Designed miniproteins, single chains, continued (4). Designs and how they scored, part 80

Each design is a single chain, and the fold is of that chain. pLDDT is the mean over its residues in the fold that is shown.

## One batch from the design tools (miniprotein)

Design m14753
Fold by ESMFold2-Fast:
Structure m14753 (fold): chain A 97 residues (1-97)
Amino acid sequence: SPRIDTLIELGNLATEALRALRAGDIETALAYVDRMIDLLNQNSSLIPQSEHTQLLDLLNQAREALKAGDIEGARRTMIELESTVTLMLMLEYVEEK
């Protein structure tokens, strides 16, 4: 499923952003957040509008926290995004079963 592939890639990018944050690399974390935003926008037809809005809101929150130097806030928001993507993936597998 293109939807499942997109959600998996979002989860992987979130994991890499969290890795960058643990290293104190704000610039790299911001680059991963921007890549996730681009991925969502490129695949907007594969993601229901409500889920797209929810994920984009979380990504914008993380981006603004990073710009403000709020590493802990960015970390919390990115963990929430990763958990949200994981839940969306689990629900997708339930629909296929």
Scores: mean pLDDT 84

Design m14754
Fold by ESMFold2-Fast:
Structure m14754 (fold): chain A 78 residues (1-78)
Amino acid sequence: MKKLKEALEEGAEELEKLDTEQGKKLSEALKETAKNVEKYSKEEVIGAAYNAAGNALGIPESKEIGEKLLKKAKEIEE
C-alpha cells in the first residue's frame, strides 16, 4: 500500500502543476484516494489509478502523466 500511496501522490502533484481545471480535479481525486488508501482494498486503489491514467491519456496536455501513472500502477499490480 505505501508504494500505491506514493504513486498516487506523485501523479497528483504532476497533474496539479499543469494548472488546468481538469488536471486539478484529477489531482484532488488522487490525493483523496492516497489519503484513504487504508480504507480501500488494493484492487480498488489500483482501479482508481487506472481510471485516472485513462482519463489523463485522453487529454493531450496530460498524456505523459497518464502514461507514467499507468506504468506505475501496472508495476504495483504485478
Scores: mean pLDDT 75

Design m14755
Fold by ESMFold2-Fast:
Structure m14755 (fold): chain A 68 residues (1-68)
Amino acid sequence: SDEEIEEIVREVEKEVRRFVEENPEATPDQVERLALQKGYELARRRGITDLSRLLERIGEALRRLLEE
């Protein structure tokens, strides 16, 4: 559901912010890899099968974080 996907996106954003704060020299590729790994793990735990929607939302969240 969209609600569960948004929960995952919020958790991924928290992990990404923490990672960037601890690793100021992290490349965009490293940040994206972390976000995807966390997203997949959380999706598996919650039984989410529509991974394309999750990936789209994670991409949007990363774009917002990079703009900010």
Scores: mean pLDDT 80

Design m14756
Fold by ESMFold2-Fast:
Structure m14756 (fold): chain A 101 residues (1-101)
Amino acid sequence: MTSFDVLTAILSVLAKNDLAVPEEIIDLLEEKYKGDIRAEELVAMMRMLQLLSSAKAPKPIVDLIKEIIEKESFTKEELLELMEKFGIPEEFKEEILELLE
């Protein structure tokens, strides 16, 4: 899996739960993947969520997103291990994994 596949899945789950990512995530994504159209599409989604959402994503989810942005590819096992390390709730993990097949 690419980091973009994982980020798209996480953003979809955040949208469903009316949660936005902080500006620091957008800044990190734009810095790491400058000129990548997939990163630009994710940034557009993130900014839309910031405008429409009533709440912000909890710190564990934000920390998970930062780690995913810093890595270019993941196995499902590595992603599960990261979600466990950051204490992501089971229901949130299951929804992300379902979107990733």
Scores: mean pLDDT 82

Design m14757
Fold by ESMFold2-Fast:
Order: C-alpha cells, then sequence, then structure tokens
Structure m14757 (fold): chain A 89 residues (1-89)
C-alpha cells in the first residue's frame, strides 16, 4: 500500500538523519518516528504536519552538518513519503 511505502521511506529518512548527526536532524528523527505512529493510527493529516515540520528541521541542519549529503537524502526520502501519504487520502 502507499502508506506502507511511506513508512519505509520515513524509516530510511530516520537513518539518513542519524548519519547527519546534528541536533536539528535529531529533532527530525523524533518527528518522523511520531509520524509513523500517526500513520499506523490512520491520522494522516497529523502525520503530514509532522513530516513537513521534520523537513524544516533538516533544512536548518544542512548548514551545520558535517555530512550535508545525508541531510539532502533524508529530505528527499521525506518528500517522497509525504507525496505517498497525501495520495493515500
Amino acid sequence: SLVEKAKKLLREAIQKAREAGTPEADKAMLLFRQAIKYIDEGKLDEAIKLVKEAIKHLEKARTSAKNPEAVDQAIKLAKEALKLIEESK
């Protein structure tokens, strides 16, 4: 399903955010984990809001990250997940 693919992409985004190793990326990881829980509960609008907030934290992380490529990959994965969640509504 679209939501199962979205959860997989969010788990991959969490791993890339972890590789970035910044406080802003750590905030994004927590938001992605909460978004996955909201998807499991069928709360897709709440999940969308958290994914969008996580992307903003990752964009801030980009300027301070020792590995900006990991941040860019996390943002790309999160945006792909966001599209799938929107399409599942």
Scores: mean pLDDT 89

Design m14758
Fold by ESMFold2-Fast:
Structure m14758 (fold): chain A 100 residues (1-100)
Amino acid sequence: KLKEELRKLAEEVIEKFGLSEEEKEELQKLIDSLKTEEEYKAFIYLLKALLNAETDPEKAVEYLKEAAKYIGKLKGEKLPEEEIEKRAEEIVKEAVEAAK
């Protein structure tokens, strides 16, 4: 279920951003390296954030906050909410600018 959702989101990212063959291979390697449910959830939210960055930046920030929670669990670290929010907003802004 999670693997299927992640692959579908990856395909949407490839299509929306016109990823090169090299970029597609790197994305596929990252996906293939994932082993745990927490890793799948983190990447699912990251890709959802990227897909929404241009059309719905507020929703993209919320997805990045969710991704950060799972990333924190994987690292055994918990970031303060304010720091998560600030980083999420900065990442979304950079992603929108880079996508042009």
Scores: mean pLDDT 71

Design m14759
Fold by ESMFold2-Fast:
Structure m14759 (fold): chain A 61 residues (1-61)
Amino acid sequence: SILLRKQKAIQAFQEALPLFSLPEQQELQALLQAALESDDFSLFNVYLQQRLHALQKERAK
């Protein structure tokens, strides 16, 4: 379960990376590293979902 959560987070990060600005990419990477060390993906998931939602809203114009 933990290994699958880690794999899903890394995959989501890699898929999202080209969609974001360099500062956003750096913040996501820092959050991912913290999550991998603590096994707590809450902050990483919240940040990623908020940024993806904002992008989806922008594209829906």
Scores: mean pLDDT 80

Design m14760
Fold by ESMFold2-Fast:
Structure m14760 (fold): chain A 58 residues (1-58)
Amino acid sequence: IAEAARKGIEEGERAILRLYLEGRISAAQAQALGAVLNANRDASPEERARAVEAEYRR
């Protein structure tokens, strides 16, 4: 998920959607990950990846 978030917003969104469809995360987790991804839209790729990874491990 961190690698996808580093690549871009669309890649991050697709990674979150895949995790949700595979049953690996709940709808609430998918919403939280999407919110963090969007909040870091203008951040560096590294900062965005770290923020999304931190939320995923919560």
Scores: mean pLDDT 83

Design m14761
Fold by ESMFold2-Fast:
Structure m14761 (fold): chain A 58 residues (1-58)
Amino acid sequence: MVDLSHLSAEEIAEQLEFYKRMYELAVKAGQLSDEEVEKWKAYIEHMEKVLEEKKKEE
């Protein structure tokens, strides 16, 4: 498990926004294969789920 559980909901949200922007830039730069793009999307989705669970715990 990536070490996201120790972060606040706000911190996870900020990281999620940053990762989404990096994903867009990496795709535009052609640095990633289709498979790597799918992995990035899966990781972003994972962060979204962690953020939702963190908000529920509050």
Scores: mean pLDDT 75

Design m14762
Fold by ESMFold2-Fast:
Parts: structure tokens; sequence; C-alpha cells
Structure m14762 (fold): chain A 89 residues (1-89)
């Protein structure tokens, strides 16, 4: 489910020892969920932007991950690109 994918991605973001490990685990998880390579790349970039963002709370980051996971499952590439643009400085 999208909710399950969201929780797993959020746990990866919070509990990985480095950004590099978080990105690796996220790519593997998204591939396991059958997400396309293009969508996986965009979601990983969104996770990177969220990791580096110091202004967002954990609750706000979880919400952005939910939006990204939902869009990836629905194959909404334009929505993911727009979301990434909003999260980048």
Amino acid sequence: SVEELTEKLFEILKNSPSLEEAEKKARELLEEYGISEEMRKLVVEILRALYENKDLSDEQKRQYIYLAASAAVANEVEYLRRLLELLKK
C-alpha cells in the first residue's frame, strides 16, 4: 500500500547512518514495489532534498514522502518533478 511504502521510506530517511545508505535502501525498496527507474530516481532526489532540509518537521517530511510515494505508484512523473522543484532551495 502507499501508506506502507511511505512508512518504510520515512524510516529509511530517519534511521539510515548516512544519506548514501538512505538512497541505496530507498532505491532497493522502490524497485521491490515495482516502481519504474524514472520514478525511483525522482523519489530518491525528493528524499535527498528532505534529508538536507532543516526547516521542515518530521511530520511535514512524512507528508511529502506520502505525496511522492502516491505519485510514484500512480506513475505521475510531472507531479514528482513539480514536488522536487518545490523542495529544492
Scores: mean pLDDT 87

Design m14763
Fold by ESMFold2-Fast:
Structure m14763 (fold): chain A 82 residues (1-82)
Amino acid sequence: DLVEQLLEAIRNRDWARAEELARQIEQQIQELISQGEEGLKKAMEIAMEVHSRGALIAGVMDEEQVKEARERYEEHLKKAKE
């Protein structure tokens, strides 16, 4: 699980490992986007998970802020589908 490995690298302040894993996740996201609408949805879910949990680990956001960010992201996905 690349996302869990990335978050662990960030937690350990292993920035070289985190950058490597982020590049791998970005490639995976690009491949998912090329699979059409369902792929795009999955890619966005992965990107949001990395962003929200990364910010929490870095001490930038609390759990409530992460929840609010997730809810805003899901509303944007619903609007894009309409």
Scores: mean pLDDT 66

Design m14764
Fold by ESMFold2-Fast:
Structure m14764 (fold): chain A 77 residues (1-77)
Amino acid sequence: SLEEAEEIYNRIEKESKTEEQLEKKINDVATKLIKEGRDKLATLLVLIHMIRKYKKRNTPEDLEQIKLLEKRIKHIG
């Protein structure tokens, strides 16, 4: 579920001291979820991470990408 993906993301973000460490841990967890057959949850986790990365850059083009990713999350979740 979306709530479960957000809980996983928030936990990893709290444990990560750098953006690089966060990205690696998110990718590692998403890969594990896919291997466990939890593809939808893995996809939601990656989409949340992409949105957070685009928000950090704060360009007009990235804001449009955020809107598209948020629509995908709502469609999947």
Scores: mean pLDDT 78

Design m14765
Fold by ESMFold2-Fast:
Structure m14765 (fold): chain A 102 residues (1-102)
Amino acid sequence: MDERVREAAVLVALNIALTAYVRGDEELRKQALELAERIRRGELSREETVEAFEELARRAEERGYVGMARLAREAAEMVRSGKIDPSFEVLYDGNFEEILKP
């Protein structure tokens, strides 16, 4: 798996874990956190990572967490395609730190 895709997948899994924590869903929080750690350590193939996010999406959907399910499915597609959907690349084509330099 591409390193940038791996890092993005970890961040998505951590976001899902945080959302589950806020909702009081300990089972989904633990599952998402374990997924993030396994991806970070390189313990999962690309295919296993896709399957894990699809399973997380199914569990979220069963519980009515439509936003979490969508995020997990988007993560599965990102891992499958190797393409990261840019969210804020148009805010500043560069490093914000450059603007703050004296």
Scores: mean pLDDT 76

Design m14766
Fold by ESMFold2-Fast:
Structure m14766 (fold): chain A 97 residues (1-97)
Amino acid sequence: LSEEIREEVNEAMRLMIQSVGNLSISRTSDPEVQALIQQAVDAQLRLLEARERGDRKGMAESLRELSKIYREIGEKENNQSLLDHAKKLEERAKRVE
């Protein structure tokens, strides 16, 4: 993997951890949102595993899954920041593939 691709993936991971962690601790008791947060954690682990293997398609798939999850959380929470992060994750998925 190029250094540029590694940085794209790392940046996406940082955005996600920051956004989800803050919401989970401070704000949501909705069980649907909690389930989506768990799905995001699982997708993050798959992303790391794909990155370790240099699997660009696996990384792109994980980033797209994360983008979808963030969009769903953003819509349920009416959180524009999460919707913006979801768009950035989709863009990064296209660059990694």
Scores: mean pLDDT 74

Design m14767
Fold by ESMFold2-Fast:
Structure m14767 (fold): chain A 62 residues (1-62)
Amino acid sequence: GLERGAALAASNTPGVTAEQARAGAEVALKTGDIEKGGEYLAKLAGVSREEGRGAAGAAALL
């Protein structure tokens, strides 16, 4: 589920909380676009676009 995925993504991405990873994953799932979720997460957490994309993807898929 999304909660477990968000926790794992946060553990693997310094500077990202589980709540932020979950929010990014929700944007990715709603839009069908992982890059939009990653951009949202990057802005929210203050991390790079690549880090945001990775965390949003991990949270959405795990």
Scores: mean pLDDT 79

Design m14768
Fold by ESMFold2-Fast:
Formats: C-alpha cells, structure tokens, sequence
Structure m14768 (fold): chain A 74 residues (1-74)
C-alpha cells in the first residue's frame, strides 16, 4: 500500500538523518490518514520517533512525535 511504502521510506530517512525527507513523508502520511487508519499510522510514527531519538536525530524525532500526537484524539 502507499502508506506501507511511505513508512518504509520514512524509516530510511530516519536512519540517514534526512530531516527534509522525513518531514515531507510525515506530512503525506498525515494527509492520507483516515479515522480507520490514524491510530496505526500514529503508532508507527511513535515507533520511528523512538528510533530517531536513539540515533540522536532530535529534529526528526520532534517532527515524528508532533505528527503522532496530532493523529491521536485528546
């Protein structure tokens, strides 16, 4: 699926420290979110945000964490 392809590309961007690509892909994932898939996307973004933090990619981690919180209801 497009979402699975975007998540794989996002993982590569996290591993490379590619802030611009991570931001672009994250914005696309938010736009593709629906009430049915938003929780799954949010969980994957949170998981990749943890990976970014462990790699010292603070800006990428912030982008991913913000988007994950945006997708989850209060």
Amino acid sequence: SEIEELLEKLREAVEKGDVETAKEITEKLVKLSTPENREEIAKELERLGVLATLRGEDEVAEILGKASKELLPP
Scores: mean pLDDT 83

Design m14769
Fold by ESMFold2-Fast:
Structure m14769 (fold): chain A 85 residues (1-85)
Amino acid sequence: GELMDKIVEEALKEIDKVTDEEIDRFLQEAHERGAEELVAMFEDARKAGKKSAKALYVTVKKMIEAYEKGEIEDENAKRLYEELK
């Protein structure tokens, strides 16, 4: 339906906005904060393909934003927020 198509379009547009430089900066900050598991996930995603790494980046950012807005009270989202802020 039209609503579903718009959600997909917005998600794809968001992935396309992500640059390799943004991911590199994010990974550098994650490494400095000891988020080794997250860094490993991104390295694996990059080996799988450029789109996979960008999709993971968007997902992580959305989880952090949802936690910051109080939309979720998830321990994994809280940990990401605390490690990456």
Scores: mean pLDDT 73

Design m14770
Fold by ESMFold2-Fast:
Structure m14770 (fold): chain A 90 residues (1-90)
Amino acid sequence: SEDLRVQLAQKAAEITRIGNREGFDAMLRKAEELAKELEKKGYKVEVRVLPEEVVDTADGPFRRRSVVLTVTTPDGTKLTAQAFHREPVP
């Protein structure tokens, strides 16, 4: 639903901010906590960690690690949300 999509986007942004403050392991823990909360509400949730990437930007290269949540509603609709941790490459 639209409301769930908005909530997932907001929670992914919050989890990304936690990653920026506390590191990748804290971000992953918060993503897993969200997954358990959603499972208790009747959603099916998959948490996936993507391989580390180096991303070139105008501000220089960054290392990125991403966590993807795939949420399946009881009617079979699938929604995805991504949180990511970035740090500069020395």
Scores: mean pLDDT 82

Design m14771
Fold by ESMFold2-Fast:
Parts: sequence; C-alpha cells; structure tokens
Structure m14771 (fold): chain A 69 residues (1-69)
Amino acid sequence: MVTVPAGTPVAEAWGVRRVSDDLLRAEEAVIDVQEGEETVRYRARDVLVRLRPDGSLVLAEDVEAERIP
C-alpha cells in the first residue's frame, strides 16, 4: 500500500456515484503517477474524487492505493 496525494489525476473510475455537486465516490479507480522517469499505475477502492470544471477527475483526498504491474 502507498499513499497517493489529493489532486492526483484519475485515469479511470468505476462504480461512480455523486456525493455533492463536485464530489463523486468511486468503487474503484486507476491512477497513473509519474515517479522519476517512469509512470507507475495504482489501483484504489472506495475513493472520493473531485470533478474539475474541465470534466477531469482528481483525487479529493489522500488515498491508500496498491501498485499494479
């Protein structure tokens, strides 16, 4: 497990439901994080995401995620 910080872009999310006007809860999310020279992919469950005005999703809070190969 690793902590991925709030504000990190969400690459894909599933089981999404609206919590408030700009907050959504996702059952599962995949996050691509740039770490040094490589992009590392993480998976998180039961995460709060924020809908940005441009239509993109970002993590609304720090989340515990699992690195996937």
Scores: mean pLDDT 81

Design m14772
Fold by ESMFold2-Fast:
Structure m14772 (fold): chain A 77 residues (1-77)
Amino acid sequence: APSEEEAVAVLRRELREAGFSDESIDQAEKVLREALAKGIPVERAIQMASGVAAQLDGKGASTANEVAERALERLRR
């Protein structure tokens, strides 16, 4: 399984490449770290974090899902 730091780095990169704000990226990192600390699987934690970032930047669920899928594909490589 990817480490917490690898998951954080990949999520931050994919959100930045998708044009998310620094505020939303920082909040997504907090959500991801909190979810992982609670034992939530990395796949679900990334989906939750991407959803929070999309809500903060006024983006839809489709954008959140696309970012999550890109991050998960990168973590599998």
Scores: mean pLDDT 86

Design m14773
Fold by ESMFold2-Fast:
Structure m14773 (fold): chain A 58 residues (1-58)
Amino acid sequence: SLGDLLGKLREVAKKKGLSDDEVAERVREIMKEKKLSSSTEGLEEAIKILLKELGGEA
């Protein structure tokens, strides 16, 4: 679920020293770069991409 993905993202980002604001900005950048929709589906995809980028599980 989106909540589960967000939970994993926050945990990984905290270990990497990223703030919630920095995480939100990176998600926005990925959505823009990959031209993802502003839907729940697009947000989930962006979070999965960021998790892989940070070396976490998706």
Scores: mean pLDDT 78

Design m14774
Fold by ESMFold2-Fast:
Structure m14774 (fold): chain A 61 residues (1-61)
Amino acid sequence: SAAQLLAQEAEMNARLAAQIAEIQADASLSEKQKQLYIEVAEAMRTMHQTVVNRTLQQLAS
């Protein structure tokens, strides 16, 4: 359902925010490593969202 998908997206966004905060707080990582890890986390989130949207469009077509 649309409500379930929206709830899932909200949860994934909250997890991403928490992951970014954890990366930024990690004193063992350089600033370049932090930037890279944040970019990877954001890219993974975008990929998941794209796959879900594409699957829904494919099923509707």
Scores: mean pLDDT 81

Design m14775
Fold by ESMFold2-Fast:
Structure m14775 (fold): chain A 71 residues (1-71)
Amino acid sequence: DRLIQLAQASLAADPDDAETQIDLAAVYKLQGDFETADRYIEQAARLAGISVEEARRQMDARAQRIRQELA
């Protein structure tokens, strides 16, 4: 998927970017890859110093926004 490839390129440039990892988690969740989404959320939470619950909340908000823009 083109969106995943672009997000992965951004992550490769800055692997400690929690925001990019949350964006990747949202994209993978929308594609049904919940296992990969969970991995990115766990890393993002650790890097940002937030709870996994908070990181999932942000992922869900981004997934909803992406879904709206693609509709």
Scores: mean pLDDT 76

Design m14776
Fold by ESMFold2-Fast:
Structure m14776 (fold): chain A 85 residues (1-85)
Amino acid sequence: SMMTKKKIEEVEAKVKEVRDLRQLFDRNRVPHPPVLDELLKRAEEGYAKFLKGIEDGDEKLAEEGYKAVEEAVREARALYEKVRF
């Protein structure tokens, strides 16, 4: 469905946001905080769970994956707000 496609695109954009924030540190030649690597890993694993839940029709698994991505993005945004380049 179109709603499912939009949701997948939304989750992909959130994972990309964590990755882009990590790259922003590297681009400015500032060591990224180690927690950002863990947040990116959690976002990627959450996205994999979300996709598997969608593919398998497992609503609980999809929701768990979505929540993991949302939490990772929220934490990454909070981390960036503390660092001004």
Scores: mean pLDDT 83

Design m14777
Fold by ESMFold2-Fast:
Structure m14777 (fold): chain A 85 residues (1-85)
Amino acid sequence: SEVLNPEAERIAQLTLLEERSPQGSDEELERIAKEVLGLNSLEEAREEAKRAKERHPEFIEAFLAALRNPDDPEAVARYVAYLRE
C-alpha cells in the first residue's frame, strides 16, 4: 500500500461511516458504502463495522480518539502505529 495497511484502511473507512451515521443522510452513507467500501448496502457496511470493532477494538479506539481530538499526540501516535507495518 502507499501509506496504509489495506486492512487498517478498510477498518478506518468502516469506522468513519459509522461515526457519520448520526449526522449524515442515509443516501450519502449508502453511496460511501458502495463507492468507497465496495459493499452492496449501508446495512452491510454497518454490520462489517461492528465485526471490525470486535476483531480490532484497540485500533478503532485509537482511530476514534485521534479523529475526535487530533491535537492529542498520544492518540494520533497510537493510530499512526497501526498504519505502519
Scores: mean pLDDT 69

Design m14778
Fold by ESMFold2-Fast:
Structure m14778 (fold): chain A 91 residues (1-91)
Amino acid sequence: MKEEVDKLIAEAESGIQRANELIDKARKLMEENPEKKDLYEEAIYHYEVARTYYLLALDLAKSGENLEDAKTVYEIAKAHLKRAEELLEKA
């Protein structure tokens, strides 16, 4: 149990950092490629949603009360991150 909580905390913290880095990169790409603004804005939206769910997963994991909920929220964050990456590949 403690090992699973510590791992989820580390993975959520890593996800937050990755989302922040990808938001910054997408914003720079949007400035360089104005014709693709709509795709980059949609990707940024999904990265911001992913970051929010990673933060929620981190809070739930740290509370220790709802590990199953923390895992579910973490998987939602991963799905949004994947959608944002797919949008950037299409751009």
Scores: mean pLDDT 84

Design m14779
Fold by ESMFold2-Fast:
Structure m14779 (fold): chain A 62 residues (1-62)
Amino acid sequence: ELELQFEKTRIAVELSDKYIEDLKKAREEITDPEELKQKRNEIGSKYFAEMKKKIDELKKKY
């Protein structure tokens, strides 16, 4: 099934897996609490922006 809702869900799942991995890596690599918070916010905003971009591209296709 290649319905808009299915494709949106698949994009969200793929991006959320990447988001979780990025957060895990940040916690492992960054020892300063304030720097870690800033990195978490950057990862979150990138995730949101990328999801919006991919969904917008998908909507243009339909």
Scores: mean pLDDT 77

Design m14780
Fold by ESMFold2-Fast:
Structure m14780 (fold): chain A 110 residues (1-110)
Amino acid sequence: DVLERARKLLPLAEEELLANATIEQLEEMLRLAQEAKDALLAGDVDAALRKLEELREFALEHNLPHVAEIVEMAKELAEAGDISTALEILQGLIAAVRRVLAEKRRQAQA
C-alpha cells in the first residue's frame, strides 16, 4: 500500500527536513511541490512529472532521502494515472514542508 508507506515516511521526512534543510531549501522545495500540484490539478501530467523529478533531484542533492522517496512515490503514481493518490501524498509533503519552514522562521526571528 503506497499511501500507507507514504504516511509512515512523512514523519521521518519532516524530522529530516527540520534537521538538515535550510530556509532557502525549504522555500525552493515548497515552490517545486506547489508547481507539481498545480500541474496535476490542471491535467498537465508531463509538466507535473518534470517538477516532481526536479524536486526528487533537489532532495537527493541536499541529503533528504526520505523526501526523495516520497516524491518518487508521487511520481510513480502520477505516471500510472493515479492522480488522486499522487495529489494526497504531495499535499502531505507540502504540509510537512510548511510546518518545518514556519518553525525554522520562528527560530531565526529569536
Scores: mean pLDDT 89

Design m14781
Fold by ESMFold2-Fast:
Structure m14781 (fold): chain A 90 residues (1-90)
Amino acid sequence: LSEELRKEMEAGALLTAAAVYYVVGKKAIEKGNIKEAEESIKKLRELGEKARELAEESEGRAREVAEEAARAIEEMIEELEKLLKEAKEK
């Protein structure tokens, strides 16, 4: 397995993990579980940081995929933070 292909696979794995935390966080907000939602957002931030680092360390297709993953994760964070803010406004 080439280093670049390995990095591309790592970017995909980060995005997959982020999608899971996004769904968990969204469900937590819907149920009023604020603490669980905040924990999910924290995990997404950690994954987003890893994706950004991976993009900086990568070239070609691997860089492109890692940059796309970082952007998607950032969008997930922004959406959950907006939903969480709305849920806290009782």
Scores: mean pLDDT 86

Design m14782
Fold by ESMFold2-Fast:
Structure m14782 (fold): chain A 96 residues (1-96)
Amino acid sequence: DHGRRALQTADQLVDVADSLSTDPSVRRTARAAAQMLRNSVRLLQRGDIDGARQNRSGFLGLSDRTISLAGQESQSLADQLQQLRDQGDQHLQDLL
C-alpha cells in the first residue's frame, strides 16, 4: 500500500529531524515537507490529482531545503533525510 508507506515516510521525516537536529529551521521545514506529502496522499485518495501534484511539488521543494539546511549541521542527517525524501516521492509517484 503506497499511500500508507508515503504517510509512514512523512512521520519518519519528522521523527528523524526532531530526534537528530538541533536546528529549529530543519525541524520546521521537515514538518512542512511532511505535511505536503500527507496532503498529497489525502488528495489522491479523494481523486484530486491536480491538488496532489501541487502538494507533491511543495513536498519536493521543502524537503530539498530541509536536506540543504541539515547538511550544514550533519552530513549523516542530510543523507537520512534524502533517503526519506526519495522513498516518499517514489511511493507518491506509484499512486499517481
Scores: mean pLDDT 90

Design m14783
Fold by ESMFold2-Fast:
Structure m14783 (fold): chain A 93 residues (1-93)
Amino acid sequence: SADEGAAESARLAAEVAKQGDVYTAMRIVAGAMESAGLPRAADAARKMAENAQKGDIEGSVKYAREAAQLAEDEGHPLVKEAMEEVAEAIGKS
């Protein structure tokens, strides 16, 4: 499903972030959210990418959690769980 596909892309992004490429991970997340029909979550993911590019890890984690909350509010619990993994990966990179 589109929800499962978006969640899988977000999990891939978490793995990329663990390897230190936080900016690329955030771009993958933004595309996944847009494809899932979550434009507000996609906007939050783009703000994560901007903060990651600046080296603002705290800001990146904040917007990753915002995207997770928006996904939950829209009824996409698999995407929410995957975004929490992205937030954890960013905080450890």
Scores: mean pLDDT 75

Design m14784
Fold by ESMFold2-Fast:
Structure m14784 (fold): chain A 87 residues (1-87)
Amino acid sequence: SMAKRKYVTRGVGIILSLIGLAIDAELRGEEESAEVLRKTAKEVARLMVADKDMAEIQEVLRETLEQLEELGASEDLLRQVRALLER
Protein backbone atom coordinates (compact mmCIF):
# COMPACT_ATOMS: atom_id res chain seq x y z
CA SER A 1 0.00 0.00 0.00
CA MET A 2 1.01 3.65 -0.46
CA ALA A 3 0.75 4.29 3.29
CA LYS A 4 3.10 1.36 4.05
CA ARG A 5 5.64 2.57 1.45
CA LYS A 6 5.50 6.13 2.86
CA TYR A 7 5.92 4.83 6.44
CA VAL A 8 8.93 2.61 5.57
CA THR A 9 10.59 5.32 3.43
CA ARG A 10 10.19 7.96 6.16
CA GLY A 11 11.24 5.63 8.99
CA VAL A 12 14.37 4.39 7.19
CA GLY A 13 15.18 8.01 6.25
CA ILE A 14 14.95 9.03 9.92
CA ILE A 15 17.26 6.14 10.97
CA LEU A 16 19.87 6.99 8.30
CA SER A 17 19.73 10.72 9.17
CA LEU A 18 20.20 9.97 12.90
CA ILE A 19 23.18 7.71 12.13
CA GLY A 20 24.73 10.41 9.91
CA LEU A 21 24.21 13.07 12.60
CA ALA A 22 25.74 10.73 15.22
CA ILE A 23 28.85 10.16 13.07
CA ASP A 24 29.19 13.91 12.49
CA ALA A 25 28.78 14.66 16.22
CA GLU A 26 31.39 12.00 17.12
CA LEU A 27 33.88 13.45 14.59
CA ARG A 28 33.36 16.87 16.23
CA GLY A 29 34.04 15.42 19.71
CA GLU A 30 30.38 15.69 20.82
CA GLU A 31 30.44 12.10 22.14
CA GLU A 32 27.41 12.39 24.48
CA SER A 33 25.21 13.81 21.68
CA ALA A 34 26.47 11.07 19.33
CA GLU A 35 25.47 8.39 21.88
CA VAL A 36 21.96 9.90 22.27
CA LEU A 37 21.52 9.95 18.47
CA ARG A 38 22.70 6.30 18.13
CA LYS A 39 20.26 5.19 20.87
CA THR A 40 17.43 7.08 19.13
CA ALA A 41 18.23 5.39 15.78
CA LYS A 42 18.06 1.95 17.46
CA GLU A 43 14.77 2.86 19.18
CA VAL A 44 13.21 4.07 15.88
CA ALA A 45 14.29 0.76 14.29
CA ARG A 46 12.71 -1.18 17.20
CA LEU A 47 9.44 0.77 16.84
CA MET A 48 9.38 0.04 13.08
CA VAL A 49 9.95 -3.70 13.67
CA ALA A 50 7.08 -3.62 16.22
CA ASP A 51 4.92 -1.89 13.52
CA LYS A 52 4.26 1.15 15.75
CA ASP A 53 2.83 4.26 14.10
CA MET A 54 4.75 7.38 13.08
CA ALA A 55 3.34 9.31 16.07
CA GLU A 56 5.33 7.05 18.43
CA ILE A 57 8.49 7.58 16.35
CA GLN A 58 7.88 11.37 16.50
CA GLU A 59 7.52 11.17 20.31
CA VAL A 60 10.95 9.46 20.56
CA LEU A 61 12.41 12.26 18.38
CA ARG A 62 10.88 14.93 20.69
CA GLU A 63 12.40 13.20 23.74
CA THR A 64 15.74 13.10 21.88
CA LEU A 65 15.52 16.86 21.24
CA GLU A 66 15.00 17.48 24.97
CA GLN A 67 18.04 15.31 25.84
CA LEU A 68 20.22 17.08 23.25
CA GLU A 69 19.14 20.51 24.57
CA GLU A 70 20.11 19.41 28.12
CA LEU A 71 23.54 18.34 26.78
CA GLY A 72 24.03 21.77 25.17
CA ALA A 73 24.02 20.43 21.61
CA SER A 74 24.60 22.98 18.84
CA GLU A 75 21.61 24.86 17.37
CA ASP A 76 22.55 23.34 13.98
CA LEU A 77 22.17 19.80 15.37
CA LEU A 78 18.88 20.71 17.10
CA ARG A 79 17.55 22.22 13.84
CA GLN A 80 18.46 19.05 11.89
CA VAL A 81 16.69 16.77 14.41
CA ARG A 82 13.63 19.10 14.40
CA ALA A 83 13.53 18.73 10.58
CA LEU A 84 13.07 14.95 11.01
CA LEU A 85 9.77 15.65 12.82
CA GLU A 86 8.51 17.57 9.73
CA ARG A 87 9.51 14.92 7.14
Scores: mean pLDDT 87

Design m14785
Fold by ESMFold2-Fast:
Structure m14785 (fold): chain A 92 residues (1-92)
Amino acid sequence: DALEREIERLIEKYKEALKKYLETKDREYAEEAWRYYAAAATLVFEQARRQGLLPISREEFREALLEAARKNGLPEEVTEEGIAEGEAIAAA
């Protein structure tokens, strides 16, 4: 399944970036990890929503990710980029 492979790819990229952050303490890797996490989470959310498994709206999901980013000092722009990538993959 192509969509399952895309989710796995995003999770692997998230793990790679997170490992780089833990090794270097470079904030750019933390932001990259968060972007991939947001993309993977968005794709999973879109698939679950299509199956009728989630009662929450896209807007409520976006707000939850933005709040999590804010609490962890991660940029809103990076969060929105991740969400947009996940939505684009889900729409393909």
Scores: mean pLDDT 85

Design m14786
Fold by ESMFold2-Fast:
Structure m14786 (fold): chain A 67 residues (1-67)
Amino acid sequence: SKRAKMVEAFKEQDKDRDGKLSIAEAKEVLRAAGITVSDATIRKYDKNRDGKISGQELGELAKSLGL
């Protein structure tokens, strides 16, 4: 159920349909799944340093949190 909530929240936040979220939007996706993390934690998964999180990177973060 947490994974399904994340998928739906990701779709809602990805307004440009580019497959990426801002740090703030990624934080809201995690909050929809009942998870609160700092901006610094999310930025650690921004491998490209473009200020955005891909679905894959957000999935890796969620996996690290036991989701």
Scores: mean pLDDT 75

Design m14787
Fold by ESMFold2-Fast:
Structure m14787 (fold): chain A 83 residues (1-83)
Amino acid sequence: EERERARRLLEEAQKLADGEPTVENVRKAIDLAEEAVRLDPSLADEAIKVLLKMGENAKDREAQLIAIGGVLRIIGLRLDHEL
């Protein structure tokens, strides 16, 4: 159940990453990716790739910085699981 929900949340984040990387879409993708990784930490690497893709494609500096912040938050969640 939790793994299936985590996968669905990450798939929603991936759909946002396939769209325009606006500040709003990056924030939503981060929230979805963080919840997915909290439910299933094995998704952390995939979540990082989604957020990096959004950051690389973002033309807005604010969206780029928010995406980088999201990557760091996912790394923190992975470290918390490993500790």
Scores: mean pLDDT 83

